# Ledger of designs, part 78: designed miniproteins, single chains, continued (3)

Each design is a single chain, and the fold is of that chain. pLDDT is the mean over its residues in the fold that is shown.

## One batch from the design tools (miniprotein)

Design m10697
Fold by ESMFold2-Fast:
Structure m10697 (fold): chain A 71 residues (1-71)
Amino acid sequence: SSKFEKALKEVDKEVERVVKENPDASLRELAFLVLKKVYEIVEKYNLTDEQEFELIQHAVDLLQRLYRERQ
């Protein structure tokens, strides 16, 4: 849906921001910050449980990739 597409784009921007603004943070700390942002976006766009799960998976995969690229 168009709302889900907007949520995905917002998650991409927020994950990139969290990683950029917290260069010395552990993966655990980054994951906590990212998940907090994902839940805020879920509420903002009134997403379904299935869409929430997909958004979490997308955010975690992106976070793992960006974290690895910093090593």
Scores: mean pLDDT 88

Design m10698
Fold by ESMFold2-Fast:
Structure m10698 (fold): chain A 73 residues (1-73)
Amino acid sequence: GKALEAIRAALEEETEEDGLVDVYSAIARIQLRVEDKKARDAAIEALRELAEERGSGKVDAEEALARIEERLA
């Protein structure tokens, strides 16, 4: 849907050449671009949880998107 497309675009804009995304930069962009509060909050929670699990503020963009898609299903 529209929210997931906006989330994907936000992650792609923050994704570095190594395929990693800075979680806090991605969260900030999602807050600006995603109008659907439920989808926005779910995406932010998924990103924070993934960063904690990995012990890093940088996570794989594809893993982040998969986690968000799972939470929105």
Scores: mean pLDDT 82

Design m10699
Fold by ESMFold2-Fast:
Structure m10699 (fold): chain A 97 residues (1-97)
Amino acid sequence: MLDDYRRSLRNRQRNGNDIGIAGSYMHIGRVYQRQGDYDTALDYYDRALDIYRSRGNTLGVAISYGNRGDVYDRQGRTDQSQRDYDISRQIRDSIGF
């Protein structure tokens, strides 16, 4: 499964599909999160967030912050978790989601 996501990521990088790349990073991050590798999950979510932000994908930015908040919460980093949840909520409220 993870190897399939990594193969898809390489194909999307070759084709210049930045939003597809961000989506692949989100899937990879979720796999690492499920495995308890929270630092690696955060790295992939940060990579997805940077792409979504650079492309003006507001919903993708909000979802990425929410996923980072989930990881920080599981790590007991409550201040970082709350901040990321607040950002995610503020963005979703601004777009009517």
Scores: mean pLDDT 81

Design m10700
Fold by ESMFold2-Fast:
Structure m10700 (fold): chain A 63 residues (1-63)
Amino acid sequence: DLEERILEGLSAGPRTAKELAEGLGASQSAVSKALKRLEKQGLVTKDKKTGKYSLTPAGAALV
């Protein structure tokens, strides 16, 4: 699942949607949509200054 792969990628540190897309071999649009779903679930949060996503404590518990 793309969402699970994103959570695993973020366990290594905060990343932008572009960095995740390049690392996962997925489209940036698909990664951005998955990140928005994970954000709504409270599993990731976005730093508006850097554009990087990071795991919440709830998201970290899933990896």
Scores: mean pLDDT 82

Design m10701
Fold by ESMFold2-Fast:
Structure m10701 (fold): chain A 70 residues (1-70)
Amino acid sequence: MRAELEAALDARAAALSRTVPADLVERYRAIAREALDAYLASDDPEAQEAANAALLPAARELVAEAQAAR
């Protein structure tokens, strides 16, 4: 389970690395991993959903800002 979710995050990071600088891809990985860790730290589905929902917009904003800066 966790390995499959981490593989999905790695695949997204690899896709981003084609258009986003490596340092920003690493920041995306860090934010996405925090979201994943928060999601997996709770056995309460509502808490897991809230943690995932809160951190995914931050990861998307970081990518959008990186792309807009070009």
Scores: mean pLDDT 66

Design m10702
Fold by ESMFold2-Fast:
Structure m10702 (fold): chain A 75 residues (1-75)
Amino acid sequence: APEAAKEGALKGGNGVNGAIRASTAASQKAYDEGNKEAALHAGVAASIGALMWQDAEKSAEYAKEGAQLGYEQGK
């Protein structure tokens, strides 16, 4: 989930597009791993991380951290 969130954020750029792509990528990876509850938490946390910064690289870093934190809490 964390790496997928980072890739999604980088592909979407900054702001809302980065948040949407980070959220979708993180949720899909966690869901595919069989953790449906963790998928929701990872997606939400990844989108918040991506929105924290206007810079695409920093958005990607924080999306990754957010996805990791959300996944851990959803477990």
Scores: mean pLDDT 66

Design m10703
Fold by ESMFold2-Fast:
Structure m10703 (fold): chain A 68 residues (1-68)
Amino acid sequence: HMSELQKFLDELLQKMKEKGLPQEDIDLFVSLANSLMSDPGFSLEDVKRSMESTLTLLLNRTEERRRS
């Protein structure tokens, strides 16, 4: 259901904001989510897994940027 996916994405967006991710990374995450949701080749579970993987990568990059 779209409602379940939307709630999941909202929770990930909240975590990104709490971790202080830059708006460009948040925008990238939203754009990717919309692209995957529009692709008939991706199931709801595929979108969720891809978004969790993307969040992990963005969080790691944010920590690297703060150190650099």
Scores: mean pLDDT 77

Design m10704
Fold by ESMFold2-Fast:
Structure m10704 (fold): chain A 81 residues (1-81)
Amino acid sequence: SEEIVELARRALEYAEEALRLAKEAKTKEEILEAEILIGVAQLLIAVAKLLMRKEGDDSARELLEEAERLIKEAEEVLAKL
C-alpha cells in the first residue's frame, strides 16, 4: 500500500540522516542526535513491518532492508566513538 511504502521511505530518510550524523559526531550531543534518529527509524520500520504482515503486502521490503542496513552501519560507527 502507499501508506506502508511512505512509512518505509520515511524510515530510510531517518536512517540515512542517522548514518550521516553518526559519521560526523564529535560531541555527546551529536551522538545523542544520531541515536534519536536511529530510534525513530527503528520505530517506523517496526510499524511498516506490522502493517505488511497484517495486509500481506511486501511492497516496502527492499526499502526496509536498506533502512535496516544503514541503521546497522550507524550503530557500528557510534560504537567506535
Scores: mean pLDDT 88

Design m10705
Fold by ESMFold2-Fast:
Structure m10705 (fold): chain A 74 residues (1-74)
Amino acid sequence: MELVKENIEEIALLLARELVENYPKEEWEKKLEEVTEAFAKYLVSQGVPEEQAKEIAEKIRELAEKYIKEGKLE
């Protein structure tokens, strides 16, 4: 199964909000890497090819970072 773009955007927004609300700014990058690596492994366990799982996780990480920088968490 492939995640549709809107689902990826929703996951990224939720992750960005979680980081901003619960963690100091200096920990956001570390938490983004940690969560997206775990998510890629989860997708592989669900039958998503490794390369595609990494691409999905990378898109989520990139979007979450963008949402944090642009303040689209409101």
Scores: mean pLDDT 76

Design m10706
Fold by ESMFold2-Fast:
Structure m10706 (fold): chain A 72 residues (1-72)
Amino acid sequence: MAPTDEQIAAVNAAAGAAGPLTREQARAVLRMASGGSGVDEDEAAALLRELAAKDPEAAQAAVSSLRGTAGA
């Protein structure tokens, strides 16, 4: 399914200086995060948002890693 604006915002918040991501890039990151964690895309978005609030450097590193795995 297409990602919600809230999911896109959560991924972009985690991306920080590496953003903004397109809707397609944010969806790819969210799919990789949900698949890797065994959670749904809403939960993956919530986890990325929480990580961005508590540890923005770790959040940015996670998004960069997920973008690399999702492909160019």
Scores: mean pLDDT 72

Design m10707
Fold by ESMFold2-Fast:
Structure m10707 (fold): chain A 72 residues (1-72)
Amino acid sequence: MVGEEVRRALREAGVPEEVIELLSEAAKLISESEEFQERLKELHARVAPSTGPLDEREMAEKMAELAKEALE
């Protein structure tokens, strides 16, 4: 599920489960957005050929940034 890696990373960092649940819900809503899906495909097309596949950790960080931006 989208945000699963983010949830894991936050838990390991010691973030309260209550906050992790809120962030997971926000991340899911963002990932289901058509705009978000289109942007991800565009990014993959541009970045993947140049730098190769992104680590799940890097993807999680990127999703966390987008979730924070949307919450603001």
Scores: mean pLDDT 61

Design m10708
Fold by ESMFold2-Fast:
Structure m10708 (fold): chain A 82 residues (1-82)
Amino acid sequence: GKAEEEAKKQLAGLVESLFGKKLDGEKLTKEEIKEALRELAEYYSSITGASEKEVIEGILEAAKDMGAKLLAEAAEEVLKEL
């Protein structure tokens, strides 16, 4: 839905701004989202002192609240790997 597409575009823009990596926000696969989430978890953990798990848990909660289903599924899968 609209929230899912907006979440993907925001994620792509954030990854480009922080890491210089260009992603097509309209065509993000679950695997590309998972890779981006791992990079963001490492980055935010390093600057905030939160654990990578806590960062991903926060993203998962936000994704569920906004109805971004693919982002929520990707975050759940990354969380299981931590």
Scores: mean pLDDT 81

Design m10709
Fold by ESMFold2-Fast:
Structure m10709 (fold): chain A 107 residues (1-107)
Amino acid sequence: SLKEELRRLIERLKEEGVEKEEILEIAYAYAVGRLLGLPEPVREAVIEALRAGDFDRARALVEEAVPVPLPAEEAAKRQAELNELSVLILKELGLEKEVEEELAKSE
């Protein structure tokens, strides 16, 4: 389960002493990479670039791996799944207030 993978990733980053803001960015990028079907080596390279603060490299890796736009129906489905995963990430980081505020504005 992608949710279980994200929980394990977040827990590992917490054990490594990574700051909450950085964990949020890494976990979100991991979720996006999984939903876009990026190969494991590309996902790992993106995470490594993000941990190094190289956001330009991380973006380039994603862009190179996603050469064609998704059909609108598939894009909407993956966006809905990403929204659910975003809520999970925020809850795992103890940002429950932000989750409640986001859900109050979500349609």
Scores: mean pLDDT 70

Design m10710
Fold by ESMFold2-Fast:
Structure m10710 (fold): chain A 88 residues (1-88)
Amino acid sequence: TFAEELRRAAEELEREEPSETRRRAAELLRRAAERAEAGDARGAAEEVVRVLELGSEANGAPLASEEVKEEIKKKIEEEIRRSYEAAR
């Protein structure tokens, strides 16, 4: 499931050399997984977008525009819903 993928990503971040950014990203990914399992696809997508913003800041890249962030949230929300439909 999407939640299992998010938890695996969080574990992989923690296996890497520890940093504050990686720890925070792992926490956000776990929150996203919990929200997805609770049926809150939008809330899960919002947490994933926060991880992307942290990655952008850490790599010195400019933050995505609000329009791009909204598109990413919609795509993630759709993917979560599709994942749970397929699990029937």
Scores: mean pLDDT 71

Design m10711
Fold by ESMFold2-Fast:
Structure m10711 (fold): chain A 55 residues (1-55)
Amino acid sequence: MEEIKEKIKELKERYDELSDQLLQAIRDGNYSEAKALSEELAKVFKEIQELVKKL
């Protein structure tokens, strides 16, 4: 249980980092980078959801 909680914490930190990078890419008009970051965010969010279901 604690192992899953720690992994969720790490994924949430990664999500926050990617979210900040996505907003910066949008501000800079770099939409190709924004698309790639958005797809990576979706994958991280799915991993968090799957781990939360195991709690």
Scores: mean pLDDT 83

Design m10712
Fold by ESMFold2-Fast:
Structure m10712 (fold): chain A 82 residues (1-82)
Amino acid sequence: DKVEEAERLILTYMAKLIEEGKLDEVERLVEAMRKSKEETLELLRELGASEELLEAAEIVFEDEEAKDKVIAMMESMIEYAK
C-alpha cells in the first residue's frame, strides 16, 4: 500500500529529526501539515528533504485520514521527546 509506505517514510524522517535534536523543525512540520500541502512541501524543501520524501508527503495529502493520522503520530513523538 503506497499510503502506508508514505506514512512510514514521513514518520521515519520525523524520528530522525528528533534524534538529531531538531524538535523545533518537527513542530514546524506539524503546523505546516495542518495548514496546507503547499506549505508542507515548501518547508520540506527548505529542510533538504529528498524527492522521495516530497512524493510521500503528496501521497499522504491525497488521503485526509492518513494525513490526520500522521499529524497525530508526530504530535505524540513530540510529546515523548519533550
Scores: mean pLDDT 84

Design m10713
Fold by ESMFold2-Fast:
Structure m10713 (fold): chain A 84 residues (1-84)
Amino acid sequence: AADELLDKAIEYFRKSAEAMRRGDNEAGAEYFEKALEYMRQAGVPDEALKAAEKAIEAFRRGDNEAGVKYASEAIRLVAEHRAA
């Protein structure tokens, strides 16, 4: 079900945040890529997917400020979609 896929996306958002807190930007980006895959499978809106892609790119560059901004936007859009 879509809700189960969104729960998986949220789980990987959490794992990404934990990796980033340890300074492991590579693992953080990888976990966020897994979250993006679950978002795609759940059929979330394109704006959420684009925000997640920008977050991954920022994390890979080590731009944690931009990464957190885009990740927060993606998470917000996923939560709004799940609530609709």
Scores: mean pLDDT 81

Design m10714
Fold by ESMFold2-Fast:
Structure m10714 (fold): chain A 81 residues (1-81)
Amino acid sequence: MSEEELVEKVEEILEEMEREVKKAIDAGASQEEIDAIIVRYAKKIKELAEQLSEEQQEKAEKRFKEIVGDASRLQQKRKQA
């Protein structure tokens, strides 16, 4: 697999993770259910990202952290509202 194909796959997995996490939060999923989704996708992303250049690994890690952070903020807003 080329690096370009790996980058595209990592980006697709990150987008799927964001969609699944947001969908779960919107459906009123528990913290345990959301954490399970994050862990499952984190494993997939790590296995693929290890094959990427250092620069692309940093980009993938940054995007992953953004998705996790956004999910955490969205959950907090729903618990306090």
Scores: mean pLDDT 80

Design m10715
Fold by ESMFold2-Fast:
Structure m10715 (fold): chain A 63 residues (1-63)
Amino acid sequence: MAKSASELGSLYAAGAIRGIGDGKGMEGAFEVMEEAGVKAVRTEDGVYFPENNTFIDKNGVSH
């Protein structure tokens, strides 16, 4: 079942915070998402989730 935009934004934010704390920055956020079984594609302005066809910008807003 696809995660809601709110769930994706929360997961991305939590992953980004963890990645920064681990010294990995954005790469840490993507590692957390892969561990959660969510495929994510980085872009300049945010994160694209191809399975859900959802884009979450770097402020956590769904487009």
Scores: mean pLDDT 63

Design m10716
Fold by ESMFold2-Fast:
Structure m10716 (fold): chain A 60 residues (1-60)
Amino acid sequence: MEILNKDKDGKLTEEEKRLFEAFNRDGSGKLTPEERKVLEAYLKGEITSQEELDKALAEL
């Protein structure tokens, strides 16, 4: 798992768990560069809903 901006760790602790589950569907715990871009967009607030996140991941 590669989460940038650990300065937001306090705010992202619960979201990290949800995001980890969403990205770790295969049980790998690894992010591809494409998945990492989607995660970064979500952390920036560019993706604001779980449905948008799921669509972005499905389009990879």
Scores: mean pLDDT 61

Design m10717
Fold by ESMFold2-Fast:
Structure m10717 (fold): chain A 94 residues (1-94)
Amino acid sequence: GLPVNPNASDFWKIFSERASPETVEKFGKFLRLVVEKGKNLSLEEVKRETGISESTLTKILRELAYAFLSKEELEEFEKLKTTEEKLNFYLSHV
Protein backbone atom coordinates (compact mmCIF):
# COMPACT_ATOMS: atom_id res chain seq x y z
CA GLY A 1 0.00 0.00 0.00
CA LEU A 2 0.91 3.69 0.05
CA PRO A 3 3.15 4.90 2.91
CA VAL A 4 0.99 5.49 6.02
CA ASN A 5 2.05 8.08 8.58
CA PRO A 6 0.43 11.15 10.24
CA ASN A 7 1.66 13.49 7.46
CA ALA A 8 0.47 11.33 4.53
CA SER A 9 -3.13 12.65 4.35
CA ASP A 10 -2.04 16.31 4.57
CA PHE A 11 0.71 15.72 1.97
CA TRP A 12 -1.72 14.08 -0.49
CA LYS A 13 -4.41 16.75 0.03
CA ILE A 14 -2.00 19.68 -0.48
CA PHE A 15 -0.29 17.95 -3.44
CA SER A 16 -3.59 17.08 -5.19
CA GLU A 17 -4.99 20.62 -4.67
CA ARG A 18 -1.85 22.45 -5.89
CA ALA A 19 -0.42 20.17 -8.60
CA SER A 20 -1.85 19.89 -12.11
CA PRO A 21 -4.16 16.89 -12.81
CA GLU A 22 -1.44 15.45 -15.08
CA THR A 23 1.17 15.68 -12.29
CA VAL A 24 -1.23 14.07 -9.78
CA GLU A 25 -1.88 11.16 -12.20
CA LYS A 26 1.87 10.67 -12.83
CA PHE A 27 2.54 10.78 -9.07
CA GLY A 28 -0.14 8.08 -8.57
CA LYS A 29 1.53 5.88 -11.21
CA PHE A 30 4.92 6.41 -9.52
CA LEU A 31 3.52 5.32 -6.12
CA ARG A 32 1.99 2.19 -7.69
CA LEU A 33 5.43 1.30 -9.12
CA VAL A 34 7.02 1.83 -5.67
CA VAL A 35 4.44 -0.54 -4.11
CA GLU A 36 4.84 -3.14 -6.90
CA LYS A 37 8.65 -3.18 -7.29
CA GLY A 38 10.05 -1.56 -4.12
CA LYS A 39 13.85 -1.40 -4.09
CA ASN A 40 14.05 -2.99 -7.58
CA LEU A 41 12.42 0.08 -9.22
CA SER A 42 14.84 1.82 -11.63
CA LEU A 43 14.85 5.44 -12.85
CA GLU A 44 14.43 4.17 -16.44
CA GLU A 45 11.28 2.23 -15.48
CA VAL A 46 9.83 5.32 -13.73
CA LYS A 47 10.47 7.49 -16.82
CA ARG A 48 9.07 4.81 -19.20
CA GLU A 49 5.96 3.90 -17.19
CA THR A 50 4.95 7.37 -15.89
CA GLY A 51 6.46 9.86 -18.39
CA ILE A 52 7.77 11.92 -15.45
CA SER A 53 10.80 14.13 -16.20
CA GLU A 54 13.84 13.84 -13.92
CA SER A 55 13.23 17.40 -12.60
CA THR A 56 9.59 16.60 -11.71
CA LEU A 57 10.61 13.28 -10.12
CA THR A 58 13.30 15.08 -8.05
CA LYS A 59 10.60 17.47 -6.75
CA ILE A 60 8.25 14.56 -5.95
CA LEU A 61 11.05 12.66 -4.17
CA ARG A 62 11.94 15.77 -2.12
CA GLU A 63 8.29 16.23 -1.04
CA LEU A 64 8.08 12.52 -0.12
CA ALA A 65 11.42 12.77 1.75
CA TYR A 66 10.15 15.75 3.78
CA ALA A 67 6.95 13.83 4.62
CA PHE A 68 8.41 10.39 5.40
CA LEU A 69 12.17 10.49 6.15
CA SER A 70 13.83 11.38 9.45
CA LYS A 71 15.76 14.67 9.80
CA GLU A 72 19.09 12.80 9.51
CA GLU A 73 17.93 10.83 6.42
CA LEU A 74 16.63 14.05 4.83
CA GLU A 75 20.07 15.72 5.29
CA GLU A 76 21.73 12.76 3.50
CA PHE A 77 19.06 12.85 0.75
CA GLU A 78 19.72 16.57 0.07
CA LYS A 79 23.48 15.85 -0.39
CA LEU A 80 22.71 13.49 -3.32
CA LYS A 81 23.28 15.07 -6.75
CA THR A 82 21.43 12.85 -9.27
CA THR A 83 17.75 11.89 -9.57
CA GLU A 84 18.81 8.21 -9.70
CA GLU A 85 20.72 8.49 -6.38
CA LYS A 86 17.75 10.31 -4.78
CA LEU A 87 15.29 7.65 -6.04
CA ASN A 88 17.46 4.76 -4.79
CA PHE A 89 17.93 6.46 -1.39
CA TYR A 90 14.16 7.02 -0.99
CA LEU A 91 13.35 3.41 -2.03
CA SER A 92 15.89 2.12 0.57
CA HIS A 93 14.05 4.02 3.35
CA VAL A 94 10.38 3.29 2.52
Scores: mean pLDDT 73

Design m10718
Fold by ESMFold2-Fast:
Structure m10718 (fold): chain A 109 residues (1-109)
Amino acid sequence: MEKRMEEARKLVLKALQYTDKGESLIMEKGSPKQREEVRKLGHRIVGHAIRFIGELLDGDVEGAADSVEAMLKEVKKMKKIAKESGIEEAVKLLEKAAKLLEKAIELLR
């Protein structure tokens, strides 16, 4: 259990790094409406990430998985905005983030 939780934590951290980079590209190159939507998604992702860390510290594997699933949902919404904005680099980064989050969910289930 302990090694699995640590591996999931590393995957989520790497996914957050890719998500932050993708968000930054949309904030630079997106429309005002896209920037506002992405900022709201970013705030939700951070909230889920804080919850995920708390759940890991408590040994709540099911709660941790639910928090990662919530992060994945928001990352997929951000990826849709990246596609609509035509920022191919952001789409690739957010796809990498989504795959890492999916892998973390598999480890926690």
Scores: mean pLDDT 89

Design m10719
Fold by ESMFold2-Fast:
Order: C-alpha cells, then sequence, then structure tokens
Structure m10719 (fold): chain A 87 residues (1-87)
C-alpha cells in the first residue's frame, strides 16, 4: 500500500544521502511525503514542509554544505518513516 511504498522510498533516500546523492535522495523524500499525505498519515501542510526542507537540502549541497544537506535529508526521511510506522 501507499504507507509501505513511502517507507521504502524514505529508506532508499537515507541510502542515497549516505552516498552523497542529495538531489536523488531529496526526490525520494518528496515522493514519500506525498504518498503519506495521500494515505492520510500526514497533512498536506506537513508534506509541503518536507518538500521545502528537501529543496533547502539540495541548495545546501549546491553551496558546498554537503554534510548539512546529508543530515537534513536523513532527518526528513527518518521522520517520514516514524510517522508511517505510527499509523
Amino acid sequence: GLIQQAIELAQKAIELAKQGKIEEAARQVIRAANLLADAGVISVEEAIGVQLRAIGAVLDAELGNEELAKREVIEEAEWLIEKARAA
């Protein structure tokens, strides 16, 4: 279902972020957030917040703040997994 797909995407985002693939990881986080919003696990406003923070992480990586960007993406992915598992 949508919740399980969101968990898998968020887990993939963590692995991609650990590899320094921040743009790809951010895309997975945004997709996971949208699936959790569609499933009613998080609000649309929470999903928008995740999207904006994921975009911010990509910008941080482009500015050379790769360690910060990696942390930001992993924290968002972990939050989505926590919300999905609590549903």
Scores: mean pLDDT 92

Design m10720
Fold by ESMFold2-Fast:
Structure m10720 (fold): chain A 104 residues (1-104)
Amino acid sequence: KKKEVFKLMEEAESLAQKALEIARQAGNDEAVTLAEKGLFFLNVARAAFEEGDYDLAIDYFKLASKYFRQAAEVAEQYSPEAAELFRKGAELVDKAIKLLEELK
């Protein structure tokens, strides 16, 4: 449902922002940059979803998930906590994609 997609997106954004703060404190500039890209695409996906362009929203959610997973990989050696939060964020985005595909 549309409200469930928004909830998953907000939860993913919250987890990614917390992970971003941890990565920044650890001095992991690469993870910070990747997480910022993920958050950017998550916001673009939200705009597309709000405009009713579900195909475009799915494409941008896929990019957000990709960048959060890449941030997790880079964060692993610096902060396992940040890596886990980025992975959970990506998993929530993947759930939002699945629900959005079911709305077609």
Scores: mean pLDDT 87

Design m10721
Fold by ESMFold2-Fast:
Structure m10721 (fold): chain A 89 residues (1-89)
Amino acid sequence: AKEYIEKAKKAIEEGKGVEAGLYGSLAGTEAIREKDAEGALEGGQLGSKGGMLGLKHGEDPVKATGAAIGGIGEAIEGGRMLGRSVPVE
């Protein structure tokens, strides 16, 4: 999980949105499997940022949108696992 977080951060620094989104999503998924709430939140946030960056740079819109949506879902699950209240409004 942590290795994918590092790869996602590096991909963001290199302007590789879809790659960052994919690694962020993988980090979030692995962290959820490992019951690592903080890793799930961070991985999901990186996946979302990477997907949005890919859309901004005109990368594959299906892959970029999928990464953004997947990252949001993983971040929400990470927040839930932390026992944080999910904003309802």
Scores: mean pLDDT 76

Design m10722
Fold by ESMFold2-Fast:
Structure m10722 (fold): chain A 96 residues (1-96)
Amino acid sequence: GAEELLAMEVGSVDITIPLSEDPEKVEKLAAAKLALLMEENDKDMLVQVIEETEESLKVRVHFLEDFRKEEQEKQYKELLEYAKEEYEELRKKKEE
């Protein structure tokens, strides 16, 4: 599970994703930041949300070793979908 994956952590980075009126912009920004991190560190990753505000979503990316490329691509896609879903939920809370 996630706890076992965190035991393989070799480093972490915090990413702040600014909330916008356009979820496609959030997805593109998250994708660009994650692509840069993957190219720079060449490691698999696990994501944790550490702060949610009205202006931004802050996530912590844990870098892991010894995963296959398929697992790395899965984690990257899961992070993008998670960021998109969290943005939509925060947007709905603002509309309440």
Scores: mean pLDDT 58

Design m10723
Fold by ESMFold2-Fast:
Structure m10723 (fold): chain A 77 residues (1-77)
Amino acid sequence: MEEKKKEIEELAKKGIEETKKMTEVSLDGGRVTAGVAVHEILELGKELGVEEAAKEAAKRVQDAADESIKEYEEKLK
């Protein structure tokens, strides 16, 4: 259980980093990248039987994406 939860956390960490990089290239790129990461995390969570951990990880990716996108969008105003 713990090891499977860690695998999901690692995937979330990578998703956050990729989303930040893509947001610097374009807002749409950041949004798409975050969406893909969230989808992959939720699918893996169902496959591994750790859906609650996957939901938590997906929320962290969404929160990080939201912050990065808002900050970048604010700078464009």
Scores: mean pLDDT 80

Design m10724
Fold by ESMFold2-Fast:
Structure m10724 (fold): chain A 83 residues (1-83)
Amino acid sequence: SLRERLYEAAKELAKSLGYEDRADEFAQYVLGLTDEAGRIIGDPERAYRLALRAIEAALAGDWATAQRLEDELIAAVRAALAA
């Protein structure tokens, strides 16, 4: 599932950044934020796809793409809250 893929990708990102002891905590935090974003925008699958792509970009060292995808999700959340 997208949820399981995001969990594993977030754990790997935390480990790659030297936070191995908190990898599960970080992954749960990312899942919680993504669940909330998906609920707000009314599209959980879009939220998970954007979050997963952002984490995967960060894992590849492409922080510019990761930031752009995060900004896209934040913009969607802000637009939904303003409606």
Scores: mean pLDDT 88

Design m10725
Fold by ESMFold2-Fast:
Structure m10725 (fold): chain A 74 residues (1-74)
Amino acid sequence: SELDELLAEANELLEEAFKALKDPNTSKERIREILERLEEVRRRLEEVADMSDPTLASYLELLDQVIRSLRSLA
């Protein structure tokens, strides 16, 4: 499903984001690239996901926290 594909993409981007956040040598360009991709996936998830599902709502909150962390470094 589109939801399953977006969740898989979001999880891959979260792994990239956590690697970038742990590495002080990560360029601002790389941070911005990951940030833009996460913001797009987050937007698409909100369009297709049932937000009354507490698991999905919690997942979007996690994405928002990571996005805020990346924005502070971009």
Scores: mean pLDDT 86

Design m10726
Fold by ESMFold2-Fast:
Structure m10726 (fold): chain A 98 residues (1-98)
Amino acid sequence: QANDLYNLGLQLSSQGNYQDSGQYFSQSGSLYRQQGTTDSLLNAGNYYLLSGDNLERSGNYRGASTNYTLSSISYQRSGDTDRSQQALLRSQRLRQLS
């Protein structure tokens, strides 16, 4: 399920549909986050980060900031403190643009 949403997100991103791509990556991240395992939280962090990247490219800075924050939280819970900090900083920068 989560992987299907991820694959759809990749397809939409390759077509330049960054807004919809970001939404599907965000949904995939949410499904992995709900599982609550270290591996699923790492996947959630990765997919929320991809969501943020695509939403930022679409000009949806608020959506991007939110997904970077979710990425940060998911990485922190998985034990990836470096990626957590990087995602948090990206979220904070975009809030200044919103």
Scores: mean pLDDT 87

Design m10727
Fold by ESMFold2-Fast:
Structure m10727 (fold): chain A 73 residues (1-73)
Amino acid sequence: EAEKLAKEARENAIEAARAYAAGDLEEAERLNEEALANAKKAMSISEEAAELAKKAIGEAQEEARRILEEAAA
């Protein structure tokens, strides 16, 4: 379950970045809130789940920065 929550958080964060790049700020906000909620749930399960969630969010943030920088160019 924790691994699934971390994966969903990562996917939602990447989709949020794509929505931001497309100019859909409301969709981006909703997806980011879902990503954070899933990451928080994963972190509450165990210390190992917290590490999985942290890594998933870190990867998503790096991808999000790439998408947002391309959109801003």
Scores: mean pLDDT 74

Design m10728
Fold by ESMFold2-Fast:
Structure m10728 (fold): chain A 103 residues (1-103)
Amino acid sequence: SMIEEQKKLLDELSKEIKKLVKDYKAGKITTKEFIDKVIELYKKIKPKLPSSMQKIVEETIKNIEDLMKKMDPESIKAEILFLLEVISLESGLLVEIRGMERK
């Protein structure tokens, strides 16, 4: 089903983001490198996503870029991690889609 396909793509994205977060927390990459790698990951996966998910990815990139304009990378660390966790989870979008199918 469409929901199962979306869940698989989100699970793959979440796995890659979790790896980047672990590397970042372990001090293997800088805050700047972490942000750059996250943006590249989203750009790479975007063409494989449904149109609705592509919009979420575009918005995620814009939000990260907007935060980078307002604050230095270290100051926005918590905000970036929170944003990435929310987008990776995307449970609200899946719940909304399921709700629409049942009513």
Scores: mean pLDDT 65

Design m10729
Fold by ESMFold2-Fast:
Structure m10729 (fold): chain A 68 residues (1-68)
Amino acid sequence: GPAEERARRAAELRLEDLKKKGELAKKLEGKEVSVEARVIGPDRVLVTVTQDGETTQHIVDASRDPRV
């Protein structure tokens, strides 16, 4: 529904922000990376980043993103 679309959009924007801050840039550069977004509640998304068996999890609150 609309809440899920908004949450997924916010997760995508958050990942772009993390890349710009350099937190993911080095992990994504020249490495195999998978990124998953899972809706865990209204306007909340769990983002999982996996690189060569390493897993990092981030919780994104879509309701607080003014771009969504």
Scores: mean pLDDT 63

Design m10730
Fold by ESMFold2-Fast:
Structure m10730 (fold): chain A 60 residues (1-60)
Amino acid sequence: KLEEEIKERNEFIKQQESDRAKLDETYKKLAKEGIYPELLPKDTKPSEVMKKIEEAVKKA
């Protein structure tokens, strides 16, 4: 069980790093289209940031 928890934590960290890079690219593309989602602190979970992006995109 402990080994599984370590693997899950490492996978979670890698996933977050990847998701964050994708979010940065998405923000740049949206800014070019004049869409500015609510800016959350850099330490905000990527899932929360994605929700704000989806809301802004749906309105556009």
Scores: mean pLDDT 70

Design m10731
Fold by ESMFold2-Fast:
Structure m10731 (fold): chain A 94 residues (1-94)
Amino acid sequence: MLYRLVGKVSGFALPEMTEEQLQEFLESLFKSYDLDNDGVITKAELREAYESLGIKLTDEQVDAAMAVFDKNGDGVITYAEFVAYFNSLFEIER
């Protein structure tokens, strides 16, 4: 399911990312919002998560990544939205 996340980032290709790096990215993305544990991920924090993996994104690519998580379009990813999104990615009829 993790490499499907790449396909959901419009116009973004991860040519140097392996499946293992994608898993590490998801964990790094989760940790990027560890600011007083306030439960939101900003566009800047998302960009920093990608840069921590050696990947520099354009603002448009970061906006595209934000759009897949930010379902209500308020410009931030809440903890609930983040968890719901990843739960949906790993939803196999269980």
Scores: mean pLDDT 58

